# Designed miniproteins, single chains, continued (2), part 85

Each design is a single chain, and the fold is of that chain. pLDDT is the mean over its residues in the fold that is shown.

## One batch from the design tools (miniprotein)

Design m6947
Fold by ESMFold2-Fast:
Structure m6947 (fold): chain A 72 residues (1-72)
Amino acid sequence: LDESLKEMQKRVDAAKARIKKKSPSQAFYDQATNQLNQLLQQPLKRPIGGKEFHQQFDQIVADAEAKIEALK
């Protein structure tokens, strides 16, 4: 459980760093990081299976990247 949570945290931190570098505004970065932080808190409140976590994580990242592309 602890190791799984650490791995999820590492993936979230890596995604936040990428979004920060690509983000055109602080507000966009804050929105995306808040969504990722909320996702990371879910395993602490309710058991989320790895499949469910990966699906939600991929969706959040894809949505953020699509919004960044739309802003160019």
Scores: mean pLDDT 68

Design m6948
Fold by ESMFold2-Fast:
Structure m6948 (fold): chain A 97 residues (1-97)
Amino acid sequence: GSLEQPSFEELKELAEKYNVPIIKVKTTRELAKALRDAKKPVVIETEDSSLLVAARFLFPEYKDKPVIFYTKKPKEGFFDLELRPVSKEEAEKILKA
């Protein structure tokens, strides 16, 4: 079956419900800081998936952190640090942690 992902608006509502910050990141340096400083679940918003690929390669030590990546290009989607698509149910579990 097709994986049902949340819309960005649905993710924003879940983040607000669980007091989870949404951090916009433009560079690998900003991403590194966001991952190191994350003590609670966090949503990281990126413009494109290249930064997400860089995260998996450069920061494997953070793979178990409760992080959801939101990317706009080339296709809008939600991913974990291993580039696995995140379903609506998985997103809520991560944000609730």
Scores: mean pLDDT 72

Design m6949
Fold by ESMFold2-Fast:
Structure m6949 (fold): chain A 71 residues (1-71)
Amino acid sequence: SVDQAVQAVVDYLRSHGLNVTAQVVARQMQQNRNASPDQQLQLVVDTMQARNVPQDVIDAVVDRMRAVFAQ
């Protein structure tokens, strides 16, 4: 579910000290709850890139979101 994906992303980003980014990403995902899994992934990637999050962190978040959506 979107809520499970939000929780996984927030937990991961907070574990890396990216608390503000976690809040921004969570808000964007919640505002776009009707978006497809692929659209949610793109939204999160775009949001993190705009905030200059390192690519390895972005890739790890994407992997976690894909794992949640594959359930």
Scores: mean pLDDT 84

Design m6950
Fold by ESMFold2-Fast:
Structure m6950 (fold): chain A 73 residues (1-73)
Amino acid sequence: SARDLVAQAMDLLGQGGPENAIRAAELFAQAGADGAARQLYEELLKYLETKGKDLPEREELAKRARENIERLE
């Protein structure tokens, strides 16, 4: 259910990290919470440009976040 997807997304956000953040955003999008999903993708992109700039997965995560934003309404 949408409620269960949101609960899972909230748990992932509580665990922290950029991989959990993108998974949480994807779950919000699956639940139809497009606004929350967009906000999380945008916050992830900002993180990857600042504190996460040296992460080996930065470019892959940034591409995935941008592509997922384009799929939102």
Scores: mean pLDDT 86

Design m6951
Fold by ESMFold2-Fast:
Structure m6951 (fold): chain A 78 residues (1-78)
Amino acid sequence: AAPAAIEISDDEVRVTDLEALAAAAREVPDAAAAHIVEVLREKGTDRLSVDELIAELEARGATAVADALRAALERARA
């Protein structure tokens, strides 16, 4: 499951607290949230369009995280 510090909508991902998200990501066995935190920190923003975030994650080889974001969007729409 996504950490509480991540909010995902159809057109953007927002992190309400990068430090809280980083702490939660260290406790997640699959560490998916850690890749999201790294992308957001490098971009210098807590908000990205979902397309931009997915593209950045795939470019970095974090395909499992990108796939999880797509699945979350589909579930939100369904």
Scores: mean pLDDT 56

Design m6952
Fold by ESMFold2-Fast:
Structure m6952 (fold): chain A 108 residues (1-108)
Amino acid sequence: SEEERLRRKLAEFFERMARDAELKAESYETGKPNPDLREHTLDLEEELSDDGEVRIRSLEYREEPPEEVVKRIQAEIDSLSDEERQNMAQIYRGNAEEFRRLAEQHRE
């Protein structure tokens, strides 16, 4: 069904977000961008029905070019102190855990 399809897409999106956050955390902890580093965004299109209800028209992921992601993260790492890098790593690890939780919730 369409509802099952959207639920699966949301779960897959959160799994991708969790992986992205995990790779960012590793990159900040080591001071070197992980070569598998990716950035995904969700394009959500909504429309209003004639009765005023909001419905989701489409859900699609977009991936930023990997080379641009690696370049940006390297520049950020180079601009930060060791302490600031460790703080960023902890933030992204927390984000990864939350995204994994959301993925599990949408698989149920």
Scores: mean pLDDT 78

Design m6953
Fold by ESMFold2-Fast:
Structure m6953 (fold): chain A 87 residues (1-87)
Amino acid sequence: SKEEEIKKLLEELKKLVEEGQAAPPEERKAINERLIEKLRELEILKNGSIPEGSKTHKGLETLRELNETDPELALTLLGAELKYYES
């Protein structure tokens, strides 16, 4: 079901955040890229699409740009975004 797919994806996202927090700094960028992709999948599952130029589309692009310059801050913001979806 859609609810089961969302739950599974949230569990995968939570594990990736924990993995990123435990990882050495050099590995965080790659883990954050996986997190951003899974968040994109979650949004599509919940809302059917992410229109180009939407707030969500722009937010994900901003996180990708931040991940290139400050992966630690990107991970913190990704973790905060996940908590929003859990509530």
Scores: mean pLDDT 82

Design m6954
Fold by ESMFold2-Fast:
Structure m6954 (fold): chain A 82 residues (1-82)
Amino acid sequence: SSVIESLPPEDQKRVEELLKRMEELKKKLEPALEEYREKHKDESGITLEQVREELKTENPEVAKLLDEYMKLLKELKEIVDR
């Protein structure tokens, strides 16, 4: 929100592009992520790496989409967390 809004316009545009692609991947990941969240609803230490490992076993195709999502998230963090 306010952090992204304080970035230069060119960086804001890049962040928007990353967020749009992440949103598309998130829609494809939604059913498997909901199942994982249900199993781990009360655990605050869950990482995307843990989700990825479980999905590799249950849904390998979905795990590939999560891997791409994690790559985009890393790029987003590099711009924002600087």
Scores: mean pLDDT 74

Design m6955
Fold by ESMFold2-Fast:
Structure m6955 (fold): chain A 94 residues (1-94)
Amino acid sequence: MSEKEQMLEIIEELEERFPRFSGPLSEELLSRIGNPLSLGKIREMVESGEITSMEELTERLIEMIQDLLIESPPGSQLEQDALDMEQFLLEKVS
């Protein structure tokens, strides 16, 4: 498959495995905390050609996760889900 197709498949898998960050709820959370990045926005950036490599995709996804962790209450389910997503992403791109 093309690199673009591979990147879109990773985003789709993240959306399926971490539904908290894929749907309206994740978009509401990101909007509330002022984070400009979401899985939907990153998908759009890949589709438009703003993200053209696996390295750029990984960097943007990590940026999103780090912003979520900063705004998450310590010990919350949101923090745990964000950490699980980071671990999954790192295993996929290693």
Scores: mean pLDDT 73

Design m6956
Fold by ESMFold2-Fast:
Structure m6956 (fold): chain A 94 residues (1-94)
Amino acid sequence: KTYTVTVKVTLLDGKFTPEAKKIIEDIVKNAKDYIHPLFYAGAEIKVEFVDDKTFYITVTSPSELGAQVVADTVTSLVIIKLKKFGEVSYEVVK
């Protein structure tokens, strides 16, 4: 009934500072401003910081397309904003 997309984001050089974490949280909080309401409707976005170099973005949606569009948009914005803090790697996990 619900679809989940999880993206693992890793900073290859350096560490996520409080400033970087705030930027990530602000992107997630304001994701609705960057995504069409049809894809954002019913979507939930969660961010989990597992260490100072790695965090997970988990998107859950009642639609498969919605989960994918929200996950892709949020991940793209995060990568663009975090590039100034270091080289960033990402991968979609199960």
Scores: mean pLDDT 80

Design m6957
Fold by ESMFold2-Fast:
Structure m6957 (fold): chain A 94 residues (1-94)
Amino acid sequence: SEDAELARSLARGIERAAELVEKNKDNPLQAEIALSLAAMQVALFKRSATGPLREAAERALELIKEASRYLQQGKFDEAVKKLREAAELLRETA
């Protein structure tokens, strides 16, 4: 379905944000921008999604918010873990 394809696309975006966090521990601006964009896109998807995909989007958004808090604390490994969990949830539910 179109929503499943969009969920998989969002999962890839979140995975890219995780990679940017891993690569840019000394200058996280690119990672912060990517994470902010991922959060916005998941929030928009959540508004239109229904059923299990809406629930997955809601949980993914909370995981992205947790990742943002870890990133602000300099806890890059924890941030990456939360982002990958969010991406996998969207991919598995799609």
Scores: mean pLDDT 85

Design m6958
Fold by ESMFold2-Fast:
Structure m6958 (fold): chain A 95 residues (1-95)
Amino acid sequence: MSVIEEAKRKLEKAIEEAVKLAKTDPVKAVDYFTRTMLEVGQMLISAGMEEEAIRLLREAAREMEERLTKEGLPDVAKQVRESAEEVLRLMLQSS
């Protein structure tokens, strides 16, 4: 499996699990998704794939926000957006 394929699978799984978790514990859901974004981001940057990291993390954050909004959790969707923006900001500072 390529690093990019592994990253995509981790993000897809994190979105599914975090959406389920958000229905019972939104704080843990946001924390879990944010930690997964940081882990995947570090993995891709360490592999020299900074542009792919930024692209995949933005796509994952957008999908997570969309799914939470559809589930009737717009406040949690906003928290995900804010956390994702912070992760991307930290990654750009580390580059």
Scores: mean pLDDT 84

Design m6959
Fold by ESMFold2-Fast:
Structure m6959 (fold): chain A 98 residues (1-98)
Amino acid sequence: SELDRLVAEAIRAYNQGDLEKAKEFADRAYELAKERGVSLQGLADLSFLKAEIYVELGDKEGARKAIAELREIAAQTDDPELKRSLQAHIDRLEAKLE
């Protein structure tokens, strides 16, 4: 699917150190995922990827926005395992912004 392609391209670019392309593909994947109403887990995975890319770019405001999206997802889910996983991701990302 187009969503799977965008996610694969974002991860490939990130692994190759092409952070600007990784950001472009991750932002597009997240927008498409929201439009398609994918699961909270799927949105969380993409928001986490975006946050990591923004941290590596030194874009602290972009990273904080992606972390806020993760917090919103954590507030919307009733799955305690997903809540715990998301909080661990948030804590790790915030530590990198200190």
Scores: mean pLDDT 87

Design m6960
Fold by ESMFold2-Fast:
Structure m6960 (fold): chain A 65 residues (1-65)
Amino acid sequence: KEEEILKVLIEKGPLTVDELAEILNMSREEVEALVDKLIAEGKVRKIGDKYYLSPVTLAEILKKK
């Protein structure tokens, strides 16, 4: 679920697809599809090989505004 990826990125910091797959017990392809969706929504950004939480967008989501 996308919410689980956001939570992991908040708690663990910037992670690769492989690290996210291992933490969430999901396939690389499933994680890649979910992070691509989150990037399209502006919630996550990719820099090099790692995925970063978008602090501005996440703050708005966490406020449930």
Scores: mean pLDDT 74

Design m6961
Fold by ESMFold2-Fast:
Structure m6961 (fold): chain A 67 residues (1-67)
Amino acid sequence: MEEFEEVAREVAKLVEQGKYDEAMKLLNEFMLKHPEYRSLVLEMGAIIYKGEAENKPQEAAEKILEL
């Protein structure tokens, strides 16, 4: 299984539960270990930010899983 797919599922689960700070922490830790995924990590971070701002955690989680 791709490392990115694993982190995407964990981040989506946290976002769906409204745990945005934990999701961002996990994402930042992943980016430090896997700089090759930087572009996808930045896109995922933007989705998390928008999901929290608009209070649409389910839609944000679904978009993360589509990356």
Scores: mean pLDDT 82

Design m6962
Fold by ESMFold2-Fast:
Structure m6962 (fold): chain A 69 residues (1-69)
Amino acid sequence: MEEEDLKSLKEDAKEFVKRLAETAKQNRERILQSKNSRTAERVLRAYENPEEIDKIAEEFVKEWEKLRK
């Protein structure tokens, strides 16, 4: 995998987390009812602490890499 692919994936993850955080503002209860509690916790954390979006995006990238292998 080229390093450029990893940069693209990280940027996509940041956009994804930002969109989820915005959605969490309107749908907090629905997100908490999600069977994937890790995703729900990360989304709510991103909403409450926008400064952690970078860390949360990195966690998603690591999970996505595991799914690709």
Scores: mean pLDDT 67

Design m6963
Fold by ESMFold2-Fast:
Structure m6963 (fold): chain A 93 residues (1-93)
Amino acid sequence: MSVSLRDLASQVGLDISTVDDIINQIRRIQQLSRQGDPLAQQTLDAIGQILMDTFQRVTTLLQNGDVDGARQVLTDMFDQIRQLFQDYQRLQS
């Protein structure tokens, strides 16, 4: 009925520790957004869009039996989210 990001990562053979790291970083940005940081809110909005687009693509690839393509799309998503975190940290100086 519901599939978590961890379940999708496990299904395509990705490291669950990578998922946990991303979730922890999202929580930190959520806390800063709640403290009134507009850049944190903008970063969360970008992450949300990436997650929605990625889940649609991964679901389609898995329905077509393309596990390698699904793994690549998830890997690219994690890299994009990590880049957004790094950009946010640089702008906080």
Scores: mean pLDDT 79

Design m6964
Fold by ESMFold2-Fast:
Structure m6964 (fold): chain A 87 residues (1-87)
Amino acid sequence: LKDLSDWLRSTSDIFEKEGLTKTSEYFRKASDAAEKGDTKKALEYARLGMREYIEHSRKTLSGSRLASIETGAEIQLIGVEVDIKLG
């Protein structure tokens, strides 16, 4: 869970630098939940953060670039879910 929490915090920092404040806030909350061992809240906030990122991307991007972002987000969410279930 510490490695997951550290990754979620790093991800939040990246989104904050990119100006994606709402997405960053969700990943920060996910990191805090993971650090506390609240696996359900960690996954919920990570999903909300990815949804916010995808919605923002849909407003600004199209075609193969958007599809790549959506696929990448789904893979990352699967990774978070696996880490939560195994860690």
Scores: mean pLDDT 72

Design m6965
Fold by ESMFold2-Fast:
Structure m6965 (fold): chain A 81 residues (1-81)
Amino acid sequence: SMSREEVLELLRRAAEEVRRQAQETKQQLEQLEQEKQQLLDSGTLEKNQDLKEKMDQQIEELKEQLQKLEEDARRLEEVAS
């Protein structure tokens, strides 16, 4: 059986990995939001509602994923404390 110290170390490492995934997801979200803004500024999205809807859906999915990752990391950090 694993010691308490070994379990806490694994939880801390898991939290760090989830935080890393959250940071990557945040960067993807910021990049997609920037791309959407460029397409809005060019008038491309006003002419292509299907593209706008797909981008909006992807942004919402990334926001939901980010929220879940941040919550998962907080729970792991709380248990590891």
Scores: mean pLDDT 88

Design m6966
Fold by ESMFold2-Fast:
Structure m6966 (fold): chain A 68 residues (1-68)
Amino acid sequence: MTKEEIVAMLERVEAHVAANMPELVPIVEETRREIERLIKEGASVEEIWKAFREGLFRVDEAAAARAA
């Protein structure tokens, strides 16, 4: 997986959350800022992918809490 592919997936997640769960947009924005920081710091694809997965996990947890 490339950094470009991870960014493309993040953009799709951003679009999905904005359309379906706008209250969770701040969590996605926080994840985006972390990924952008890692890219600027020259982090590995593995580190960027880990940050992306952690961000998705936070969104999923928040979505589950909102659904209850």
Scores: mean pLDDT 82

Design m6967
Fold by ESMFold2-Fast:
Structure m6967 (fold): chain A 82 residues (1-82)
Amino acid sequence: MEAIVAELRARLAALAAPYAEAFRDATLETATPEQLAVLREIAELTIEALERMAEAEPERREELERMKERLEELRRELEERL
């Protein structure tokens, strides 16, 4: 199960980060509180996965840190709305 969980977190990190900016304009203004809570949880899990990936792959650290910064901004916006 650990390998599957690690793979899922890595995939969520790759999928969620490009959508952080898109969600800000459309989802944050129209989302329900329940949807905002789910998005915050996804952002938190993705940030955790990006941190683990940056630790494992130093060559990608700058790329992963930029993705993490965008997700941390989204998480802050979501927390402000919850």
Scores: mean pLDDT 65

Design m6968
Fold by ESMFold2-Fast:
Structure m6968 (fold): chain A 63 residues (1-63)
Amino acid sequence: MTEEEIEEIKEALIAFGFSEERAEGLARGEVKASEREKPIVRYVIENSKASEENKKKLLETVL
């Protein structure tokens, strides 16, 4: 993913109440979402401007 795609997803997660560190890790695919986080994380990624291929790859990594 591009840095712009990562930043968009990160900012959206922060707007939903995620910490900056947690949002960064999720946007970069470095951490897995908890069961409670999965619906919001999926929603944010699917509604981002990232390419469909990058969305799918990130969803498979973090969910």
Scores: mean pLDDT 88

Design m6969
Fold by ESMFold2-Fast:
Structure m6969 (fold): chain A 75 residues (1-75)
Amino acid sequence: SLAESVENAAKVVGLEDLAPKARKIAQEIVEKGDKESIRFLNEALGKIAYYLKQGKMDEAKKIFKEAVENLEKKL
């Protein structure tokens, strides 16, 4: 699920403390059928995966943090 993917991404990028919040945000946007936010989050997860594959942990971490902050402000 999107919630599980976001929770796992938080742990991988070293932001495990944000995992519960990120999971709840993902669950809420899916429940609301917010297609724009779902698309945004999936694109962010894709970018995180890309940077992790490139060994760019700091970049992946920044993208994760920014995505969670931006989605929280919209909810």
Scores: mean pLDDT 85

Design m6970
Fold by ESMFold2-Fast:
Structure m6970 (fold): chain A 74 residues (1-74)
Amino acid sequence: MLSEEEKEQGRDLIDLARWYLENYGHLLSPEEKEELEREIERLERAIEENDKEAYHKARTRLMGLLNRLSRRVA
């Protein structure tokens, strides 16, 4: 079961990813936007399902994607 702290960390990351998509989405390819949206949805589902293993995998994937995209557009 996810702790409340883990859920808050996940929601903060989702908010950051959505903020990035809104403000820098125009610098991304259509494929990169779809990938980012898909990883956001995976993390949202893991939190909703209270699945700790799915949460850690989705969080790691979304963090890695944001790091890759940020380096490419900077």
Scores: mean pLDDT 84

Design m6971
Fold by ESMFold2-Fast:
Structure m6971 (fold): chain A 97 residues (1-97)
Amino acid sequence: SEKEEIEELLKAKEEADKYAKEGVPTSVGGEELVRKGLKGAAAEIAKEEKKLEAGELVVEGHKNASSSDEVQKELAEKFIELAKEEAKKEMEKEIKE
């Protein structure tokens, strides 16, 4: 399910980027907590973008090689999970603060 994890992370990145670019929330009330979370996530995702791309390349290599190399799969998973956890961690920190 590494492909699903990549998609979820890219989706979160897109939402954060949209907020940073447009700065216009859908709802009027209660969005302040959401914008804090998105802003924090955007910063973390941007910082970890290089690691995410590296992980994505590893996943692509594994798929093209069609090998049952668990090491390659584990590396891709670690890159994706690291970026995802950092983004989530920042979002919760911003919201809780």
Scores: mean pLDDT 50

Design m6972
Fold by ESMFold2-Fast:
Structure m6972 (fold): chain A 94 residues (1-94)
Amino acid sequence: MDEEEARRLIEEGRRLAEAGDLEGAVRLYTEALKSPNPEVVAEALVALGEIAPSADEAVRARIEEAVKEATSKPGLRVLGAVLRALGELIGVEL
């Protein structure tokens, strides 16, 4: 996907999270994680971390799975710092 498309997914996800649709927000953020742009991936991970404390167990499990899949991609060094911060927010070992 292009950067504009991925950023739009993050923006819409934030709107869904503010409306209380955390499941919808996670879905959109997870789609944005597929971006080849490390900056977009970092933004999506921060957004996931921001909603994790308010999420139920099922939504938190989906966040953990999305983060694990994102970390499987080599060459995303900026991702490492964001994932460490996300791990602290959601209480998951990364």
Scores: mean pLDDT 71

Design m6973
Fold by ESMFold2-Fast:
Structure m6973 (fold): chain A 106 residues (1-106)
Amino acid sequence: MDQARQLMDQGTDYMKSGDYDTALQYYQQAIRIAGPDNYVGLTNLGNAYMALGDYERAVQYYQQSISIDPDNYIGWQGLGSAYSRLGDTDMSDRYNQQSTDIENRR
């Protein structure tokens, strides 16, 4: 929805400025408006938690996002990055491969 998209865009601006806590608030508000099936908002929450160093929470939000939209290559890429930071290189490689395969179809 347009209002949720505007809130996500504002959250992304805060991500670019390094204000990750404020970005989380905007992304959470966007999800409340768009509903729990807002995979873009869930991916953005994952990205914010990655920036904060909370890789386990990032994994949870990316998994929720891809369960809603399995074609969300950014969510798969996020899982790969999160598992890499958690030291699980095998899972990182698998998720990055899935992300690349999906992206190449677009």
Scores: mean pLDDT 84

Design m6974
Fold by ESMFold2-Fast:
Structure m6974 (fold): chain A 65 residues (1-65)
Amino acid sequence: MSEEEAKKLALEAALKAYEETGDGEKAKQAGQNMGVRLVATGEASPEAGAAGGQYAVDTLDKMGL
């Protein structure tokens, strides 16, 4: 997949985790875990998966989460 698709999926995973837990740290972890899973399944390159996870963290930080 593209880096943009990895970013979207990681952010969606993070936001879903935040809705379920109310915990920003767990939400950031969920975004990073999605990036890792996309690489582990061969759907994303290591670079795209890392960029996706980091994008989720940075976006939640900007939202004050």
Scores: mean pLDDT 86

Design m6975
Fold by ESMFold2-Fast:
Structure m6975 (fold): chain A 115 residues (1-115)
Amino acid sequence: ATKRLLITVEVDLDTGEIRIRVESENVPEETVKQAERAVREVVEERLPELRAAAAGSEGELARAMGALLAELSARLREIFEKEFPGAKVTVTANAGVREVDGKRVLVFTLNVEIT
């Protein structure tokens, strides 16, 4: 059976609040918790850089978001390759900016498929 994990990360640039939503299919609960914890740690470490970039140009913010997205993708790949040795791990990642009530929220989506 196909194993899948979808992680959505929302970062409020004003408050620094990080919200993580996880959806999983056929992945052990402990592995899901490990992935969520790792994602939270990476985002928390990169938050000051994201805030600094957001105070600069649109290009600086896009670059900072791209760097975080690459780091999150690499971290998830490492976790799933260790947990499912010999399986094919595919990580598809996207980042965007939403404006909610005049506030900027950064959204990162990571889809992990294991076959």
Scores: mean pLDDT 87

Design m6976
Fold by ESMFold2-Fast:
Structure m6976 (fold): chain A 80 residues (1-80)
Amino acid sequence: MTDEQKEKLIEIAKKASEKTGYPIDVTTIKSIADLLGLKLSDEEAIEITRRAGGLPPSFPNSDEQRKVIVETAKEILKEE
């Protein structure tokens, strides 16, 4: 994964978090990466979540919160 792809993933995750009010977690980062066609290792997903100011792996979003933030990320991607 390139530095440009990492930056794009972080930018989209932060925008989706700001728009929804829901925090970023590791599962959310993996889901947004899938939308970008990117495959992440668990280590990469944790590091990207940390850089985005997200939650530690022990405090994930609920399934409902994750669905809302991922759907918002899809909308942001359609705008670009």
Scores: mean pLDDT 75

Design m6977
Fold by ESMFold2-Fast:
Structure m6977 (fold): chain A 76 residues (1-76)
Amino acid sequence: MKPKTIEQMIAEVKELAKTMDPELAAKISEQIAEAEKYLAQSKKFEAQGNIDEASYYEFLARIGLLVAKQEIAKYK
């Protein structure tokens, strides 16, 4: 199976954050915003033909979302 897209991971984390305590939800929202920023940078570099930089920023977005999911799991 192919892995989930970054956009699918963002949607999943946003849905999970809706069920959390407001303080934790705020922290997770910041992590989502940072991941969306990295995804936007990745798309910009891809449009420029800079595949190495695009891959790097996609990796940062993916890691940030995995950390957010781990934080949610720890407090659920």
Scores: mean pLDDT 79

Design m6978
Fold by ESMFold2-Fast:
Structure m6978 (fold): chain A 92 residues (1-92)
Amino acid sequence: SEEQTRQNGLELLLAVLRGLEALLELLSKRHEITAEDLERIRAVYPQLEAELPAALLELARRGLLTPEQVEEAARLFEEKGELEVARELLEL
């Protein structure tokens, strides 16, 4: 369903925000991950992490995150030193 696809996408974005190990753990539960897949994921992870603030702020502005997801994302950005992003999420 569209709702299930959206929820799966949100869990994936939050896993990227939690860190590479969290992303790999989530993906391993949903898909079989080969050594080649692991290397590709590691190679693209810095770009995914860099794009994440804009993506999550846009989803929050569109009302696609629950209050709990907004609070978790803000906390994780704060832990990573992204204080302005965390503030913007909480002020939406």
Scores: mean pLDDT 80

Design m6979
Fold by ESMFold2-Fast:
Structure m6979 (fold): chain A 71 residues (1-71)
Amino acid sequence: TDRAAAIGLAGEAARIAREAGDEEAYKHAVQGGQALVDGDVAAGREGLLQAVEASKNEEARRLAEEAVRAL
């Protein structure tokens, strides 16, 4: 369990999703990462799982999956 690593990975997933034009994946990755910053691990995990499901870009999906695994 590494919340700091998960926050960093969520930020990278959001960045790649934004660069790929994937608005839904970006939104969910940002919401998940922000929840983790606020200390809400359950909401953070939910947001990151939604980012995984929404992601059309392979790298963004992989980073969101790694963020979930770090939790």
Scores: mean pLDDT 88

Design m6980
Fold by ESMFold2-Fast:
Structure m6980 (fold): chain A 105 residues (1-105)
Amino acid sequence: MRIERVRLRDLAAGPRPLATPEQLRELEAIPDSQGAERVALLKRIEAEGRLPVLRRDPSLSLEAQAMPYLDAGLRRLVFVDAETFERLRRGEVPDAEADLVEREE
């Protein structure tokens, strides 16, 4: 996988917009134990031409957190910290760093 540290606002202004606040609220309502339902929502977000956004789990490496989703067929994932995720869920785009993870071809 390829990992790039990026400015979240630059991603939001790019050709692939971020997941909507409504999509992030739907994602947060699905517990981590419901992995298949989370994957289905993230695939729907990606199919709409949007970047799936996930809250970073600091207890895991980025690779360990991202790999199950990439293996499930996701092409790109954006990881943000918990505070940034909550602000995005409220409809804000904070001036924060994010990790863009892409599946290698």
Scores: mean pLDDT 85

